# Designed miniproteins, single chains, continued (5), part 94

Each design is a single chain, and the fold is of that chain. pLDDT is the mean over its residues in the fold that is shown.

## One batch from the design tools (miniprotein)

Design m19258
Fold by ESMFold2-Fast:
Structure m19258 (fold): chain A 84 residues (1-84)
Amino acid sequence: TTLKVNTTLKSQDTTVSAEATEEGKGRARIINTTTKGELELEGRYDDGKLVLVSETSKNLKPEEKKAYLDIARRVLTGLFDTLR
């Protein structure tokens, strides 16, 4: 049985949800309810580092996409670190 950890962070119109498994699989989703902007990120924790598997974005400005990717990477890395 695989252990999973998850977190949800909320700030104004933005919700960040993420999960990671002890098998090294992770997913993060960021939604802005005002702009309808969304980012989904799949990652894998491999040899002590986060590797991105896939990303999907919708209704994001370039600056928002970069910020959301940075947030998603940090959150996923933190969750993987709790499983070591």
Scores: mean pLDDT 80

Design m19259
Fold by ESMFold2-Fast:
Structure m19259 (fold): chain A 65 residues (1-65)
Amino acid sequence: KELEEIRKKIDEVQKRLREAALAGATPGELGDLYIEIAELVSKIPGKSGLADRLYSIGEELKKLS
C-alpha cells in the first residue's frame, strides 16, 4: 500500500518536472523538483543509490541559480 502511494507521488512530481522544463523554469526550480523526487525515491527499499544520484543532480542545478 505505502509503496503504491510513493510511486504515485513520484509520477506526480515527474509530471510537474516535465511541465516546468517545458515552461522554461529556472535551473533552481528544476533542482528543487529533483530533490523532491530523490526524497520520495529514498523511501523505496533498495533505491538509496538512485535517490543519492537524483539529490546530487538537484543540488548541482540549484548551484546554477
Scores: mean pLDDT 83

Design m19260
Fold by ESMFold2-Fast:
Structure m19260 (fold): chain A 61 residues (1-61)
Amino acid sequence: GSPLSRYSAVLMAIKEGDVEGAVSLLRELKPSREEMEALIAYAERLGRRDVAEALRRLMEE
């Protein structure tokens, strides 16, 4: 799909707590550091700490 469709899928995966789905999609999309920080903040705001932690680890790779 388009980058926008993939980004929507990432937001849904985060909202649902799908750690593997979110990480897989972000590995393909390769967002900027700023975009990753925004997604981590979004996950934390939703109380998805497991997702937020996985995304922080992905940024370190």
Scores: mean pLDDT 81

Design m19261
Fold by ESMFold2-Fast:
Structure m19261 (fold): chain A 107 residues (1-107)
Amino acid sequence: SLEELEKQGYEIGKKVITEGKSIREALDEVVKAVDWKKATFPELGALLYGFFEGLGIKISKRPAVRQAIPLALTYGLSTRLLKAKSIEEVEKAVRDSLKKLNIDPEE
């Protein structure tokens, strides 16, 4: 379910904070959590939203924001996440990508 994917993402992101895992190690776990070739946009959105929340990144819970996350992957977010070395770099990548789609991450 989408709720289970969001919880799975949250647990992966939280390990960066609680266990000192690197962003790269956490992202490798996110990539393994679903079949990315078969996953739907809602499934990718739930998993990634949970991951960002687990990292402590505050993003609006609005459906428009959650739905825009998987679209943002196709507009450079995936490349920026793979290069991110800190939670701050992940947060900047997500916020910048949502803003490029004219989505306010705070509203």
Scores: mean pLDDT 81

Design m19262
Fold by ESMFold2-Fast:
Structure m19262 (fold): chain A 94 residues (1-94)
Amino acid sequence: APSLEERKAEFLGLAELAIAEFRSKGEEEAVQKLEEMVARIKAAKTEEEFLELTRETLEFLIGQLERLKAQGKATPRDLELLEAAKRKLAELES
């Protein structure tokens, strides 16, 4: 099974891709909030804390991507990120 640090690295990869995409669109508020959530995930010392913060971060990310989709501003990359985030959230709830 992957270690806590390996699981953090995998999730942070997804989060950094989302931050880069939102930054490219000038979504400054979403970028700032995601960066704050990423910092909390990096600081997490237990698996339970990591899973709770990851779920919260995924729910926020999904909400922002669904908003962009509803506004007709979602790129194909945004839709791929949305699908990836929804899959990761479903895996945590199983």
Scores: mean pLDDT 84

Design m19263
Fold by ESMFold2-Fast:
Structure m19263 (fold): chain A 80 residues (1-80)
Amino acid sequence: PDLEVLKVTLPDGKELIVLVDKNDPNLIKAFDLEGNLIELSDELKESIINYLKNGKTLPGYKITKLSEEEKKKVIDKLFN
């Protein structure tokens, strides 16, 4: 699957699940842990794209890639 799933922790401790299409990095969708769609700022979108290219994050942010098994579990929880 051409989909990347990230867990993003904001500086205030809020956690988001972010879906990125590897073939179209402009297709970024974020959800809270309850499955609600969250609108991302352009700055946060750019930060996520930069993380995928070079592994760098903004100060105070934590970004982790999910494994294929973790991706499946998260998608099942958010959309089932």
Scores: mean pLDDT 74

Design m19264
Fold by ESMFold2-Fast:
Structure m19264 (fold): chain A 63 residues (1-63)
Amino acid sequence: SLEKLAAAADQLTPEELRVLASFLETGGNLDAVAERLGITREQVEAMLKRVLEKLGLDSLEDL
């Protein structure tokens, strides 16, 4: 997780990194991430999809 987060910091935007950090802190609760960041669940899902694409990962379980 820490190694993946360090590698991600170089490839992600500040917004994407914030979404990823909140996702890890909430244990994968997308509704809690959306509430914490003041965005919609759809925006969280879209940003996490971009995070997965940038990191070369296939699913949220790989985070």
Scores: mean pLDDT 79

Design m19265
Fold by ESMFold2-Fast:
Structure m19265 (fold): chain A 89 residues (1-89)
Amino acid sequence: MAAEEEAKKILEEAKEKAKEFADEVMNAYNDPSVPPLGSLEVHKRLEELIEPYRKLVEESKNPVIREAAKEGIKIIEDTYNKVGQELGA
């Protein structure tokens, strides 16, 4: 039960962080009064966002937590790729 609740929280937090990241990048791109984020800065923020989940995959002994963390990483990476595609189009 506790591990399942933690897994759900991990996924919800990953989705929230992914949305915030996408909003930040898109707002910087669409607002001429805001300096655009450099590609290195965007990638560094991506790495900072996934780092806690990567640690959970490596260090957690609970398979439910590890799977949630892996899914969280995928959610964030998929969001990053979609934003990159929209900016490249």
Scores: mean pLDDT 77

Design m19266
Fold by ESMFold2-Fast:
Structure m19266 (fold): chain A 95 residues (1-95)
Amino acid sequence: SIEEIKAEFRPKIDALREKIVAAMEAGDRDGFIAYLAELIKLEIEYGKKLLEANPEISEEYLYQAVEEILAAARELLDEESFERLKALAEEAIKE
């Protein structure tokens, strides 16, 4: 069910967001990028499971979540690091 999917994914998403903040505070740029890439993959998997449970949910939901993460990352990352994250996100979406 949708509620079971949310109960499974919300704690994982929250934990990754906390790791992202901790990496930022520590100046761990590589860790920050790695956790953002994991968050993008997790959001895609979460959205796919929601689509299976409710076919009325548009695929736009998956792309919107990824775009929001990328938009936030663009403000925090240099151009090279951002392009690296964007490439990882594009690969995750195609799979």
Scores: mean pLDDT 76

Design m19267
Fold by ESMFold2-Fast:
Formats: C-alpha cells, sequence, structure tokens
Structure m19267 (fold): chain A 95 residues (1-95)
C-alpha cells in the first residue's frame, strides 16, 4: 500500500539521519555528508516513483538502501554498515 511505502521511507530517512550524525561525529566534512544525504534522498525518491509505477515496495526500497549504503561507505564504512543493518530490520518488519 501507499501508506506502507510512506512509513518505510520515513523510517529509512531516520536511519539515514543517524548515519549522517555518525559521519559528522567521526569528523567528516559537511559538504561530503551533504552530498551523501542528497544522493540517498534522491534514491528514496526514485524508489517511491518506481513503486507508484508498479514496483514492489520492499524490492525498490531495498535497492535504494543499498545505493545509500554505498554512498555512505565513501565517507564511513562503519556508518554504512550500521545504516544497512538498520534498513534491513526496517524492511523485515514490513506488513
Amino acid sequence: TRELTERLVRELEKALEEAVKRMLEEGAEELDVDIVRALSLMSLSVARLRVERGGDPLEELREAAEISAKAIATVSEKAAEEFLRRAEEILERAE
């Protein structure tokens, strides 16, 4: 459902903000973090669009989470690992 997709996106956005916080705590440059955040939010927007065109919400959001994790890993591998683990938990709890 659309409500499920919107809930999962909000939970993934919260996971992204925790990854952003961690990257900044590790001393990452604000510009690098902003670029990673923008790319991650764009990947979630593309996932929403694909779901609207008949894609599976869990598959599309999992792909978006993987893209986000790869972007985060360019700044912090640990933040990326923690983000991906949390994203997997969020998607597994979906109904």
Scores: mean pLDDT 86

Design m19268
Fold by ESMFold2-Fast:
Structure m19268 (fold): chain A 64 residues (1-64)
Amino acid sequence: MVALLTQAGRIVREREANPADREAAERALLLFYVTGDREGALARLRAALSPDAFAEIEALLAQV
């Protein structure tokens, strides 16, 4: 899990140039890590990220 979340955070930093959207995406990943609320985290990530970045992160979280 930690390795996949580290990779997801890297994708957020590389793909998302907007600091507010990057912060929102990082908080969504933290929500998933702390609570296990995958659907809530994915909804927040979808709102914050581009479709391409979201698809990469969704695929990583599917491995958990």
Scores: mean pLDDT 78

Design m19269
Fold by ESMFold2-Fast:
Structure m19269 (fold): chain A 81 residues (1-81)
Amino acid sequence: MPSDEEIKEVFKKYDKDGDGTLDKEEFVKAVREIMEKYKVKKIPSDAELNKVFRKYDKDKDGTLDEEEFVEAVREILEKYG
Protein backbone atom coordinates (compact mmCIF):
# COMPACT_ATOMS: atom_id res chain seq x y z
CA MET A 1 0.00 0.00 0.00
CA PRO A 2 1.35 3.48 -0.82
CA SER A 3 2.19 5.83 2.05
CA ASP A 4 0.56 9.27 2.40
CA GLU A 5 3.86 10.77 1.18
CA GLU A 6 3.84 8.61 -2.00
CA ILE A 7 0.21 9.63 -2.69
CA LYS A 8 1.15 13.31 -2.15
CA GLU A 9 4.03 13.00 -4.67
CA VAL A 10 1.54 11.84 -7.34
CA PHE A 11 -0.74 14.79 -6.41
CA LYS A 12 2.16 17.23 -6.97
CA LYS A 13 2.95 15.61 -10.35
CA TYR A 14 -0.61 16.27 -11.62
CA ASP A 15 -0.95 19.72 -9.96
CA LYS A 16 0.46 21.34 -13.12
CA ASP A 17 -0.60 24.89 -12.14
CA GLY A 18 0.85 24.59 -8.59
CA ASP A 19 -2.41 25.88 -7.10
CA GLY A 20 -2.68 23.04 -4.55
CA THR A 21 -5.76 21.44 -6.18
CA LEU A 22 -6.67 18.80 -8.78
CA ASP A 23 -9.71 18.97 -11.05
CA LYS A 24 -11.72 15.84 -11.91
CA GLU A 25 -9.70 15.01 -15.07
CA GLU A 26 -6.36 15.35 -13.23
CA PHE A 27 -7.78 13.32 -10.31
CA VAL A 28 -8.78 10.40 -12.58
CA LYS A 29 -5.32 10.36 -14.23
CA ALA A 30 -3.51 10.54 -10.86
CA VAL A 31 -5.59 7.70 -9.37
CA ARG A 32 -5.00 5.52 -12.45
CA GLU A 33 -1.22 6.06 -12.15
CA ILE A 34 -1.30 5.01 -8.47
CA MET A 35 -3.40 1.91 -9.30
CA GLU A 36 -1.06 0.90 -12.14
CA LYS A 37 2.08 1.45 -10.00
CA TYR A 38 0.71 -0.58 -7.05
CA LYS A 39 -0.90 -3.29 -9.26
CA VAL A 40 -4.46 -2.96 -7.96
CA LYS A 41 -6.44 -6.08 -8.97
CA LYS A 42 -9.79 -4.41 -9.81
CA ILE A 43 -9.77 -1.09 -11.68
CA PRO A 44 -12.76 1.19 -10.93
CA SER A 45 -14.68 2.73 -13.85
CA ASP A 46 -14.56 6.47 -14.60
CA ALA A 47 -18.11 6.68 -13.17
CA GLU A 48 -16.95 5.13 -9.86
CA LEU A 49 -13.96 7.51 -9.71
CA ASN A 50 -16.30 10.46 -10.40
CA LYS A 51 -18.50 9.39 -7.45
CA VAL A 52 -15.45 9.35 -5.14
CA PHE A 53 -14.36 12.76 -6.47
CA ARG A 54 -17.82 14.25 -5.71
CA LYS A 55 -17.81 12.68 -2.21
CA TYR A 56 -14.51 14.38 -1.26
CA ASP A 57 -15.22 17.67 -3.11
CA LYS A 58 -16.73 19.07 0.11
CA ASP A 59 -16.77 22.71 -1.08
CA LYS A 60 -18.37 21.74 -4.46
CA ASP A 61 -15.77 23.88 -6.28
CA GLY A 62 -14.87 21.10 -8.76
CA THR A 63 -11.41 20.48 -7.25
CA LEU A 64 -9.75 18.41 -4.51
CA ASP A 65 -6.95 19.69 -2.28
CA GLU A 66 -4.02 17.46 -1.27
CA GLU A 67 -5.65 16.15 1.94
CA GLU A 68 -8.97 15.39 0.20
CA PHE A 69 -7.01 13.60 -2.56
CA VAL A 70 -5.16 11.40 -0.02
CA GLU A 71 -8.49 10.42 1.62
CA ALA A 72 -10.11 9.68 -1.78
CA VAL A 73 -7.16 7.51 -2.90
CA ARG A 74 -7.23 5.58 0.39
CA GLU A 75 -10.97 4.84 -0.04
CA ILE A 76 -10.33 3.58 -3.59
CA LEU A 77 -7.39 1.38 -2.49
CA GLU A 78 -9.41 -0.08 0.42
CA LYS A 79 -12.27 -1.03 -1.96
CA TYR A 80 -10.18 -2.19 -4.97
CA GLY A 81 -6.72 -3.06 -3.56
Scores: mean pLDDT 79

Design m19270
Fold by ESMFold2-Fast:
Structure m19270 (fold): chain A 68 residues (1-68)
Amino acid sequence: GDLEELKKILDELVKKGVITQEEADELLDAYEKGDFELVKKILEKILKKDKDEETIELLKKILELLSK
């Protein structure tokens, strides 16, 4: 499901050192509660600190999940 896909993407970002596990947990909690404004705010913070193409592609996948 979408939640499982989100968890997988967040795990990948943590493994790459782009975000902390605490940031991943915060984003996941916001998503589960339907607080999409908070999710977008967290994604913007990630983009500001790491503009690597692989990171951008992972963040785009999360945004696609929000559009459903």
Scores: mean pLDDT 81

Design m19271
Fold by ESMFold2-Fast:
Structure m19271 (fold): chain A 78 residues (1-78)
Amino acid sequence: LTPTEQKILLTLYRNTTETIGLTAREIAALTGLSQSTATESLRSLEEKGLVKRVEEEETLYVPTEKGRELAAKLEAEE
């Protein structure tokens, strides 16, 4: 993972549940990234099976089980 992808994955891990996701805008705000950078990194993480989209009234992102396992490992290495 790139450092940006790791930061986004850890942000999702710390701030989401199975029922509560974050928009790309909220992730950008929490990480200090631009919305375009957050969206690009989320797309890459989704392609890797680490993040999934939940499409309600707006597009929400949550980590997959694999994503949560990887985020927990990354957090333990800090």
Scores: mean pLDDT 80

Design m19272
Fold by ESMFold2-Fast:
Structure m19272 (fold): chain A 56 residues (1-56)
Amino acid sequence: MKTIEVILEAKSQKELDEKVLELIQKLRAEGLKVTDIKIEQISETKYKVTLTVEPE
């Protein structure tokens, strides 16, 4: 298992959700399965997304 941290900028919950889904799709295209997602708000528009991934 590996952990990936990404900082995402989003102006709304909908935009955040869309960006998280895009990340999941990109990782899946690379042969990685997302097993856990942790989202931490670090400012009004910035979110720290921690993804736990493993090979499919």
Scores: mean pLDDT 81

Design m19273
Fold by ESMFold2-Fast:
Structure m19273 (fold): chain A 76 residues (1-76)
Amino acid sequence: GPTVTEGVLEEDPERRTLTFRMEVSVGARFHLVDPQGRVTPFTVRDRPVYVTLTFEVQPDGTLVFLGSTVRPAPPP
């Protein structure tokens, strides 16, 4: 499974968005569910990388994926 070594949750109440910023050392598969119940698979690769995922929170509690950024962690 994925190993998250550091994570930050950031909320934007004006836009009703959640941003997850994570450092991930192993690969993982996520499933994003839109308001219509459709499932979109999303994969991050194994390496020390910084992953940012941004979602909009719907009134029914469903998360709508808005965007992602993946960048390599700086060398030690």
Scores: mean pLDDT 66

Design m19274
Fold by ESMFold2-Fast:
Structure m19274 (fold): chain A 88 residues (1-88)
Amino acid sequence: SPVEEIVRRLQAQGHSLKKAVSLTGAILGFRQMALDTELYVEGRSLTKRGDQKGLEALRQRYEEERRELDRWRRRARKLRRRVRRLER
């Protein structure tokens, strides 16, 4: 999964498992903020142009990306809880 890929990459860069998992959560949080910002900027442009079909297509695309990103964020939180339990 993308979550495990990010974690492995961060570990290859010298981060501990606990730190890599924590940083993965932060990265996914910043990706959510970027996605919300893009939707706002592109949505305003399409609205000003009166492009109703473009606006509907944009909403569908971002809704799908947001749902996938939320699924990855949930996986990252679950992994963080497991790592915390193992490092007791």
Scores: mean pLDDT 82

Design m19275
Fold by ESMFold2-Fast:
Structure m19275 (fold): chain A 88 residues (1-88)
Amino acid sequence: DMAELIRKVLEGDQEAREKLVELVREALRKAGIKLSDEQVQQFTDQLFDGLVDQVMRRFGKKSPSELSDEDLKEIAEMFERSLRVLSK
């Protein structure tokens, strides 16, 4: 469940973050984009933080802990759409 993975990353779960990085790495590889491990991690963090910030600002949330299950699903859908665009 992508929304649950997003929630765990927001809670500081390092294993969940590593799974998120691997999903981005696979999408980039399918697209033929060659980046270092450091660049993949940086790109993943920027994408994730950007999507979380966008949803928080849109709904007037002050911290990630205020995000509802519906907000987390929106972040998950946005992230999955980003991966689909990258893998084309």
Scores: mean pLDDT 84

Design m19276
Fold by ESMFold2-Fast:
Structure m19276 (fold): chain A 111 residues (1-111)
Amino acid sequence: GKIEELSEEAIELAERLLAAIEAGDWEKAEALLEELEEKINEFIKEALSSTDKEELEKAIRGLDRIIELLERALAAAKRNGAPQELILRIEILIGMTALARGILLLYLKKL
């Protein structure tokens, strides 16, 4: 379904972001982060529009994996001396993604 496709695309972008950061390729990391921000926003919007318990559970699992990858990317960015703006953008994205996950969990409990 749409949620599963968006989840897979966001996870792939997050994995590519982590790889770019580990390589010290800041130009590529910034481009991937921009694409990932847009993809996560689309994914969250689709998940929040769902009334299906199974789809919401899949969305939460996808967000868990994205948060894990973003936390690893943040740690790598700090280790490799990434630009401060890149570090801040990753921190903001983690916070926004975690907030959305929390909202979906509350919504799921009411179903």
Scores: mean pLDDT 90

Design m19277
Fold by ESMFold2-Fast:
Order: structure tokens, then C-alpha cells, then sequence
Structure m19277 (fold): chain A 96 residues (1-96)
């Protein structure tokens, strides 16, 4: 979970954070990770959305973009192996 208070200001700001996420990414997070609560799903979707934007800014595509985003997620979020595998599946659908 992302525990950085600079990233998440308040629970009431979840709607604001959600508006800044890619809706396709959020739908896939809900599909593959339904066990996460809404705050966790929104935070994860936001991190994925921003990481994909950075990967595209550097001209990364396909597998290279997936690997870059996965590395950022692993460094930023302390997630188990099963959750990381599900995130990789999400990235493969978004980053073709």
C-alpha cells in the first residue's frame, strides 16, 4: 500500500484522485484485484496511470514499458508476488 501522505491527502480526496486516474486502468484494477478496498484500488490505479505516462514520455512501448512500470510499482508499493502478477496482466492489456 502507498503510505506516502504527500500522495494521498484525505479520504474525501479519493474522488479527486479517481478523476486523475485512467478509467480503463481503474476498471482493470477492479477486475483483477476485487479483494482490494476502493481506496487501495484508486491509489494503485493512479500509480499505474502516472507510471504509464512517464514510460510513454521516455518512448517506451510494449514489454519495455511494462517492465519500467512494474519496477516503479515495486519500488513505490510493498505488494506480494500474486498482486504483482495481476498488475502485470493489467499492464499487458493497457500497454500494447
Amino acid sequence: AAKDPNLLTKPEDLEILKSRTDPRVLELVKKYLPELDEAQQVRLALVITEAIKFAKTFGLTGEAAVDYVMRLIEDYLDLDEETLEKIRKILKEVVK
Scores: mean pLDDT 75

Design m19278
Fold by ESMFold2-Fast:
Structure m19278 (fold): chain A 62 residues (1-62)
Amino acid sequence: IDQMRDQASSMGQRVTDLRNQIRDMIDNRSDFDTVQSMIDNYNTSTQQTRQTFDQVQQIRQQ
């Protein structure tokens, strides 16, 4: 379970980095497709982080 906790922490940091990157890309008027891809990645990472927390809860209920 510690490995999953470390992964959740790492994913949280990556989500923050992606958010900052998206803001930077918008400010620099980057291609819309690139911005869209980053936003999709951010949403996926956020959902995966939630799923990891749910899995940790499942292991505790074992």
Scores: mean pLDDT 71

Design m19279
Fold by ESMFold2-Fast:
Structure m19279 (fold): chain A 62 residues (1-62)
Amino acid sequence: SLEEEYKKYLSKYNEAVENNDIEKALEYRIKALEAAIKAETDPEEIAQLQKMLDLLREEKEK
């Protein structure tokens, strides 16, 4: 399910943070947000999540 996909990436994000793996933490945070957007039905929440995703993708490109 999309909720299970979100939890999977959130778990991997937390593991990367604990290991000080900034690059993997950013990657898994992006994947978690992508899963959250797919699960969300509120247009206002989708817009907020999309803005966060765009900022994280911009950070990854640096």
Scores: mean pLDDT 80

Design m19280
Fold by ESMFold2-Fast:
Structure m19280 (fold): chain A 67 residues (1-67)
Amino acid sequence: SALSQRLRSTSEGRDAPKTDEEKLFEAKGLLQAAKSVSGTAADSFRKEAEKIRASITSPALKAEFDA
């Protein structure tokens, strides 16, 4: 029932287990999105990015996020 909505609502895919590289890409994307908006929306994007970053187990990829 989410055929066309799935592509627009990437939240469903975001909740699925992903590789550390996919998590890093998603977290960086959220940080970049936060720079394109302001106020509460920017804060929400940053918090989601931090949660995704925290789930990354590779120290090298965590360093990439911190760079």
Scores: mean pLDDT 70

Design m19281
Fold by ESMFold2-Fast:
Structure m19281 (fold): chain A 68 residues (1-68)
Amino acid sequence: SLSREQQREAGRLAYETAREALEAGLSREEAVKRTVEALQKAFPDMPEELARMMAEIAVHEVEREREA
């Protein structure tokens, strides 16, 4: 299980990676994939399901901010 500190760092990494991918012109699907890969590389013990959930949340959050 991830600590609160690790969850906070994972959330920050997910957001930054999603933002960079979308700014680079990648599709939503590609942004999610890159964010999952980044999370699993930084947190090897993170379950894929959790990484995917965090990636989808981060991509959605970045999309909402870009459309505001």
Scores: mean pLDDT 84

Design m19282
Fold by ESMFold2-Fast:
Order: C-alpha cells, then structure tokens, then sequence
Structure m19282 (fold): chain A 89 residues (1-89)
C-alpha cells in the first residue's frame, strides 16, 4: 500500500498532504530546489522540485519521510506541517 500523511500548518491553517515523496501544501511558500526540510523526529529531505500554482505549493523531495501523528515538518526553523493522520491506501 501507499502511505498518505495528512496535516496542517498550525500557524496558517493551510492543509498539507505527503504521498510518498510528494508534498502538497495548501499555501504559497517560497520553497526552492535545493532547500532542506527537517522533521521533529530528526529526518531531513532535500527539495528536488517545486511548482507553485495559485494558492498551492507542490514539492518533490529526494526521499520519503517516515512520519506519525504529532510529528512536525520544518522549513528554515518554521513549522510548515503538523501531522494529524497517517493512513495506508
């Protein structure tokens, strides 16, 4: 099955979904190729590509992140996603 990680940015309320190594953010963020995301559980992933379309930011990471409910994803020290649900499809 494929793991789907769902959450929100607790500061903005924007929805966030991670499917494999693809992160979809319901907000426009100034993320660029080569940026590094970190997690509350000590993982890192490098941004391989970014597409910004309207109010959405679509990010492809160089690796998958192993996240559980309560974990957080950070960009430059700021939380961009708090994990609420993890499911398998």
Amino acid sequence: GVKVVEGRNPKTGADAVLVGNELLLGEKLDLREGDVLSTSNGQTAKVVSVEVKGHLTKVRLDRELNLEPGDQVFFKGEVIMSVEHVREI
Scores: mean pLDDT 86

Design m19283
Fold by ESMFold2-Fast:
Structure m19283 (fold): chain A 66 residues (1-66)
Amino acid sequence: ALREALEARLREALDRGEREVTIELDELSLETSQAIGDALVAVAPLLEARGARDFVLTLRAGPATA
């Protein structure tokens, strides 16, 4: 679920030529961290194929005040 959603979002961003993706998390758990890691490993070949070597992933954890 989370891994698949992250993978899809990263793939979509790459297709649009975007170089930055922000992921907002309610809380950073072991399961969430593992899902993020798995998604990054899964999209690594796509990053290479697309030539997107300078890709930035930003993580925000905790409640938003805005």
Scores: mean pLDDT 70

Design m19284
Fold by ESMFold2-Fast:
Formats: C-alpha cells, sequence, structure tokens
Structure m19284 (fold): chain A 77 residues (1-77)
C-alpha cells in the first residue's frame, strides 16, 4: 500500500537497503541473492526479481506462497 511504499522509500539509501537485506536473511533465513531480489521487487517494483523469488519459493516447497505471490504479480500487470 501507499504507507508501506513510504516506509520502503525510507530504506532507499544504500545503508537502508543493506539493513533490509540483513533483516530478510535473519528473519526469513534466505540467501543474500534472494534477499536482494526481494528488496528489488519491493523497493524498485522489479517484476523480474519478483519472478525469481516466486520460482525460488516454489523450488523450496512453498508452493502455496508461490502461487499467491504469482497471482499478486499478475494483478499488478
Amino acid sequence: SDEEMSQALAAKTEEGKELFIERLMKEEKVSREIAEDIVRATLERDAEAARRVIDWLEKQGHTEEAAEAREILDEEE
């Protein structure tokens, strides 16, 4: 939403981006590469990065989460 987008914009500095990556790695237990893709999808609305995250979720067995995320991505297009 607009409020979440405003919070994400506060992390657009290189330092804020790095803190977001570190938080994702600690909380979600994901690799740095996936955390970077999540940050790009969230802060830059990078659809290709979002697709890579969705594919990764599916490969890890999070098929329900991957399906929901794919539906959200389709709604944005």
Scores: mean pLDDT 69

Design m19285
Fold by ESMFold2-Fast:
Structure m19285 (fold): chain A 74 residues (1-74)
Amino acid sequence: FELTPGEVEVTSLPVGAARGPIELLALYDTTLPVLRDGRPVNLHLKKGQVAVLDGERTPEGVLRVDRVEIRPSP
């Protein structure tokens, strides 16, 4: 990805803090590593798909996600 969330925000949110959705556009077929339910999971994206993630950034810079939605290319 040319979009790198790790370059912008590395602050973990406290319990109960408001979280915003993170939208990532896949510019080519790629794999995005995330933590889901405390386990590392690889999300496979095809070129043109948009991944909408709801979660938080850990202090280690890994995305911890509660919800994932992959939208098809228009």
Scores: mean pLDDT 57

Design m19286
Fold by ESMFold2-Fast:
Structure m19286 (fold): chain A 64 residues (1-64)
Amino acid sequence: MSELEQLKQNLIDEVKDMMARNVPQKEIDEIIDSYAKVLRERGVPQEEIDKIVQEVNKARKEAE
């Protein structure tokens, strides 16, 4: 897995864990936003950031 794919998977796993622990949605949103900001500052293209956020939000919606 590429470094970016690993980072995406780690974020998905973190968000799923937070949801399983009933962490407030606002706090989960803040974590996702923080990751997006860091990726943007590291020079990751906006289109790739949007894809990562979309995949994370899809995993979040499908989490129990």
Scores: mean pLDDT 79

Design m19287
Fold by ESMFold2-Fast:
Structure m19287 (fold): chain A 92 residues (1-92)
Amino acid sequence: AALSERERALRARLAERGAALRAAALSPVERFRAVLEAALEVIREFGDEAAREALLAQLREAERLVEAEPDEERRRELLEILERARRELERL
């Protein structure tokens, strides 16, 4: 029961943060950073394997967004943000 409640809460928290970030007037780079930072905050809060798996799924999607970025300078900034998120996940 507790695990199912945590999984539901985790998904709801990530969806809530995602919706708020989409509504915010952020640049693409700022939005990308904010999404990954929000995901890391949720994982620090929950601290379980389901939370880590959720972030790994978001990191995989983030990699696709980086690869699709046509501007080399912006792609570099996005890659830096992605690599930082990966390093922080490894510490958790």
Scores: mean pLDDT 71

Design m19288
Fold by ESMFold2-Fast:
Structure m19288 (fold): chain A 90 residues (1-90)
Amino acid sequence: MDMEKVKKRYDEISEIIKEKIKKLMELLDELENPELIARGIGLILRFIGNVLDFLMENPDASVEEIKEFIEKEAEKVEKEIKKLIEEEKK
């Protein structure tokens, strides 16, 4: 395998993951309760773990398949963090 192509693939995946984490962290900035912030951080760590598990289980997955998985998992975590924000406002 061309190592330059492998590096480019992982750099692209890394940027997508970083962008999703940044967006999720920005949602956590709406929380003021330390317990809910800690729960939100736990959800982001779960997202990272699920992405790593997918990459380990699917070493031959295309960048497109990996991107679709990351998008789907990020949407799940975003919805859960938004529920925490709604819980705090009650």
Scores: mean pLDDT 81

Design m19289
Fold by ESMFold2-Fast:
Structure m19289 (fold): chain A 57 residues (1-57)
Amino acid sequence: SLEERVAAALAARGLPAEYVPLAVAFAEGWARGFNMPFSDGLLALAVDVVEIDLRAR
């Protein structure tokens, strides 16, 4: 599922699993808004946004 792929990507980057719902929401929102399928790039972008936000704090 998308949630499982996002959880695995966050874990691979050492990011907290509690941010899975936020990353999923970003990925789903962008895919739905642009009427495009989920890609590894879109999933990586959602994870990068979470990492950037956490590093800024």
Scores: mean pLDDT 74

Design m19290
Fold by ESMFold2-Fast:
Structure m19290 (fold): chain A 57 residues (1-57)
Amino acid sequence: MASTEEMARATATALGYSHESADRTVEAIARDHGIAPSAVPDLDVLRAELDALAERA
């Protein structure tokens, strides 16, 4: 459902990313794990991945 994507964007924004960066981050994580972006299971996992990607930005 869309809630995971929206929460991921909110989390990324709180961590210092742009709204669009969060969306792309969720898609990248989902593709790497072979699932749909809306099916990403855990915001805790997203938070860790977003933090790692922020380090690169």
Scores: mean pLDDT 56

Design m19291
Fold by ESMFold2-Fast:
Structure m19291 (fold): chain A 68 residues (1-68)
Amino acid sequence: ANKDRAKNYLKMAEEAEKKQDYVAAVKAYQQALTIDPSVLTSEQKNRAKELSKKAVQLDPSLVVKDLK
């Protein structure tokens, strides 16, 4: 159940990235990491961190959780 939910958020993050909606992508990655960080690869975790930087540039008021 939890892994399926985390995978669903991971898919939403990937879809948001394809639309260049970096704020939505980062929020979806954060939800996946909060639920089950083991569903993300090291590359996906690094990508989420990079997108967090871009999202803050688009919305400086955005509070981003630690993605480690």
Scores: mean pLDDT 74

Design m19292
Fold by ESMFold2-Fast:
Structure m19292 (fold): chain A 96 residues (1-96)
Amino acid sequence: MEEQFEADVDIALALIIASILKNTKKVTDEEQTIRLIRRAVELLKRAAEILGPQHPDVQRAADAVIEAAKNILPQLSDEARKEVEELIGELERLRA
């Protein structure tokens, strides 16, 4: 089904974002970092609507994004950190 393909693409893009974040040695643009994390959350919410939030691929991609985002938190300003923590919370709620 076309919807399954769209979910697969969304998961792949979320994993690419997680990889970008994991390989970020220094955050030079906090707004770009927040936009990337927010996009990963939106992609995974769409995939979860199609596959279900408990689907193994959704869970795996959400875990990857959560871990990558948590690793970046110490580099962020207090304001940016709060926004990223809220986005992490959205993914943790999605997986529950």
Scores: mean pLDDT 86

Design m19293
Fold by ESMFold2-Fast:
Structure m19293 (fold): chain A 83 residues (1-83)
Amino acid sequence: PAAPAVEDGWESTRSMTEEMKSLMDFLLQQGEISEEEAKAAIAAAEAGPEAVRAKAEEFRKQGKYELADTLESILKGAELDAA
């Protein structure tokens, strides 16, 4: 396992953004989400973990539970990498 390292959250945000881009591109290719939803999710990842949480909650309020759960899964992965 990797040794603990000091970070400012930028590395976690960057890793999360890359994972988000890959997953959103995959879901777009499958026709499971809209281009607007993919762009919104990626923009949230670029803004940081708090933005991803806010966007996941927004999608949940819109009834997009699968997309909200996907965002939360990516966020949890990034949080584990940061810890």
Scores: mean pLDDT 73

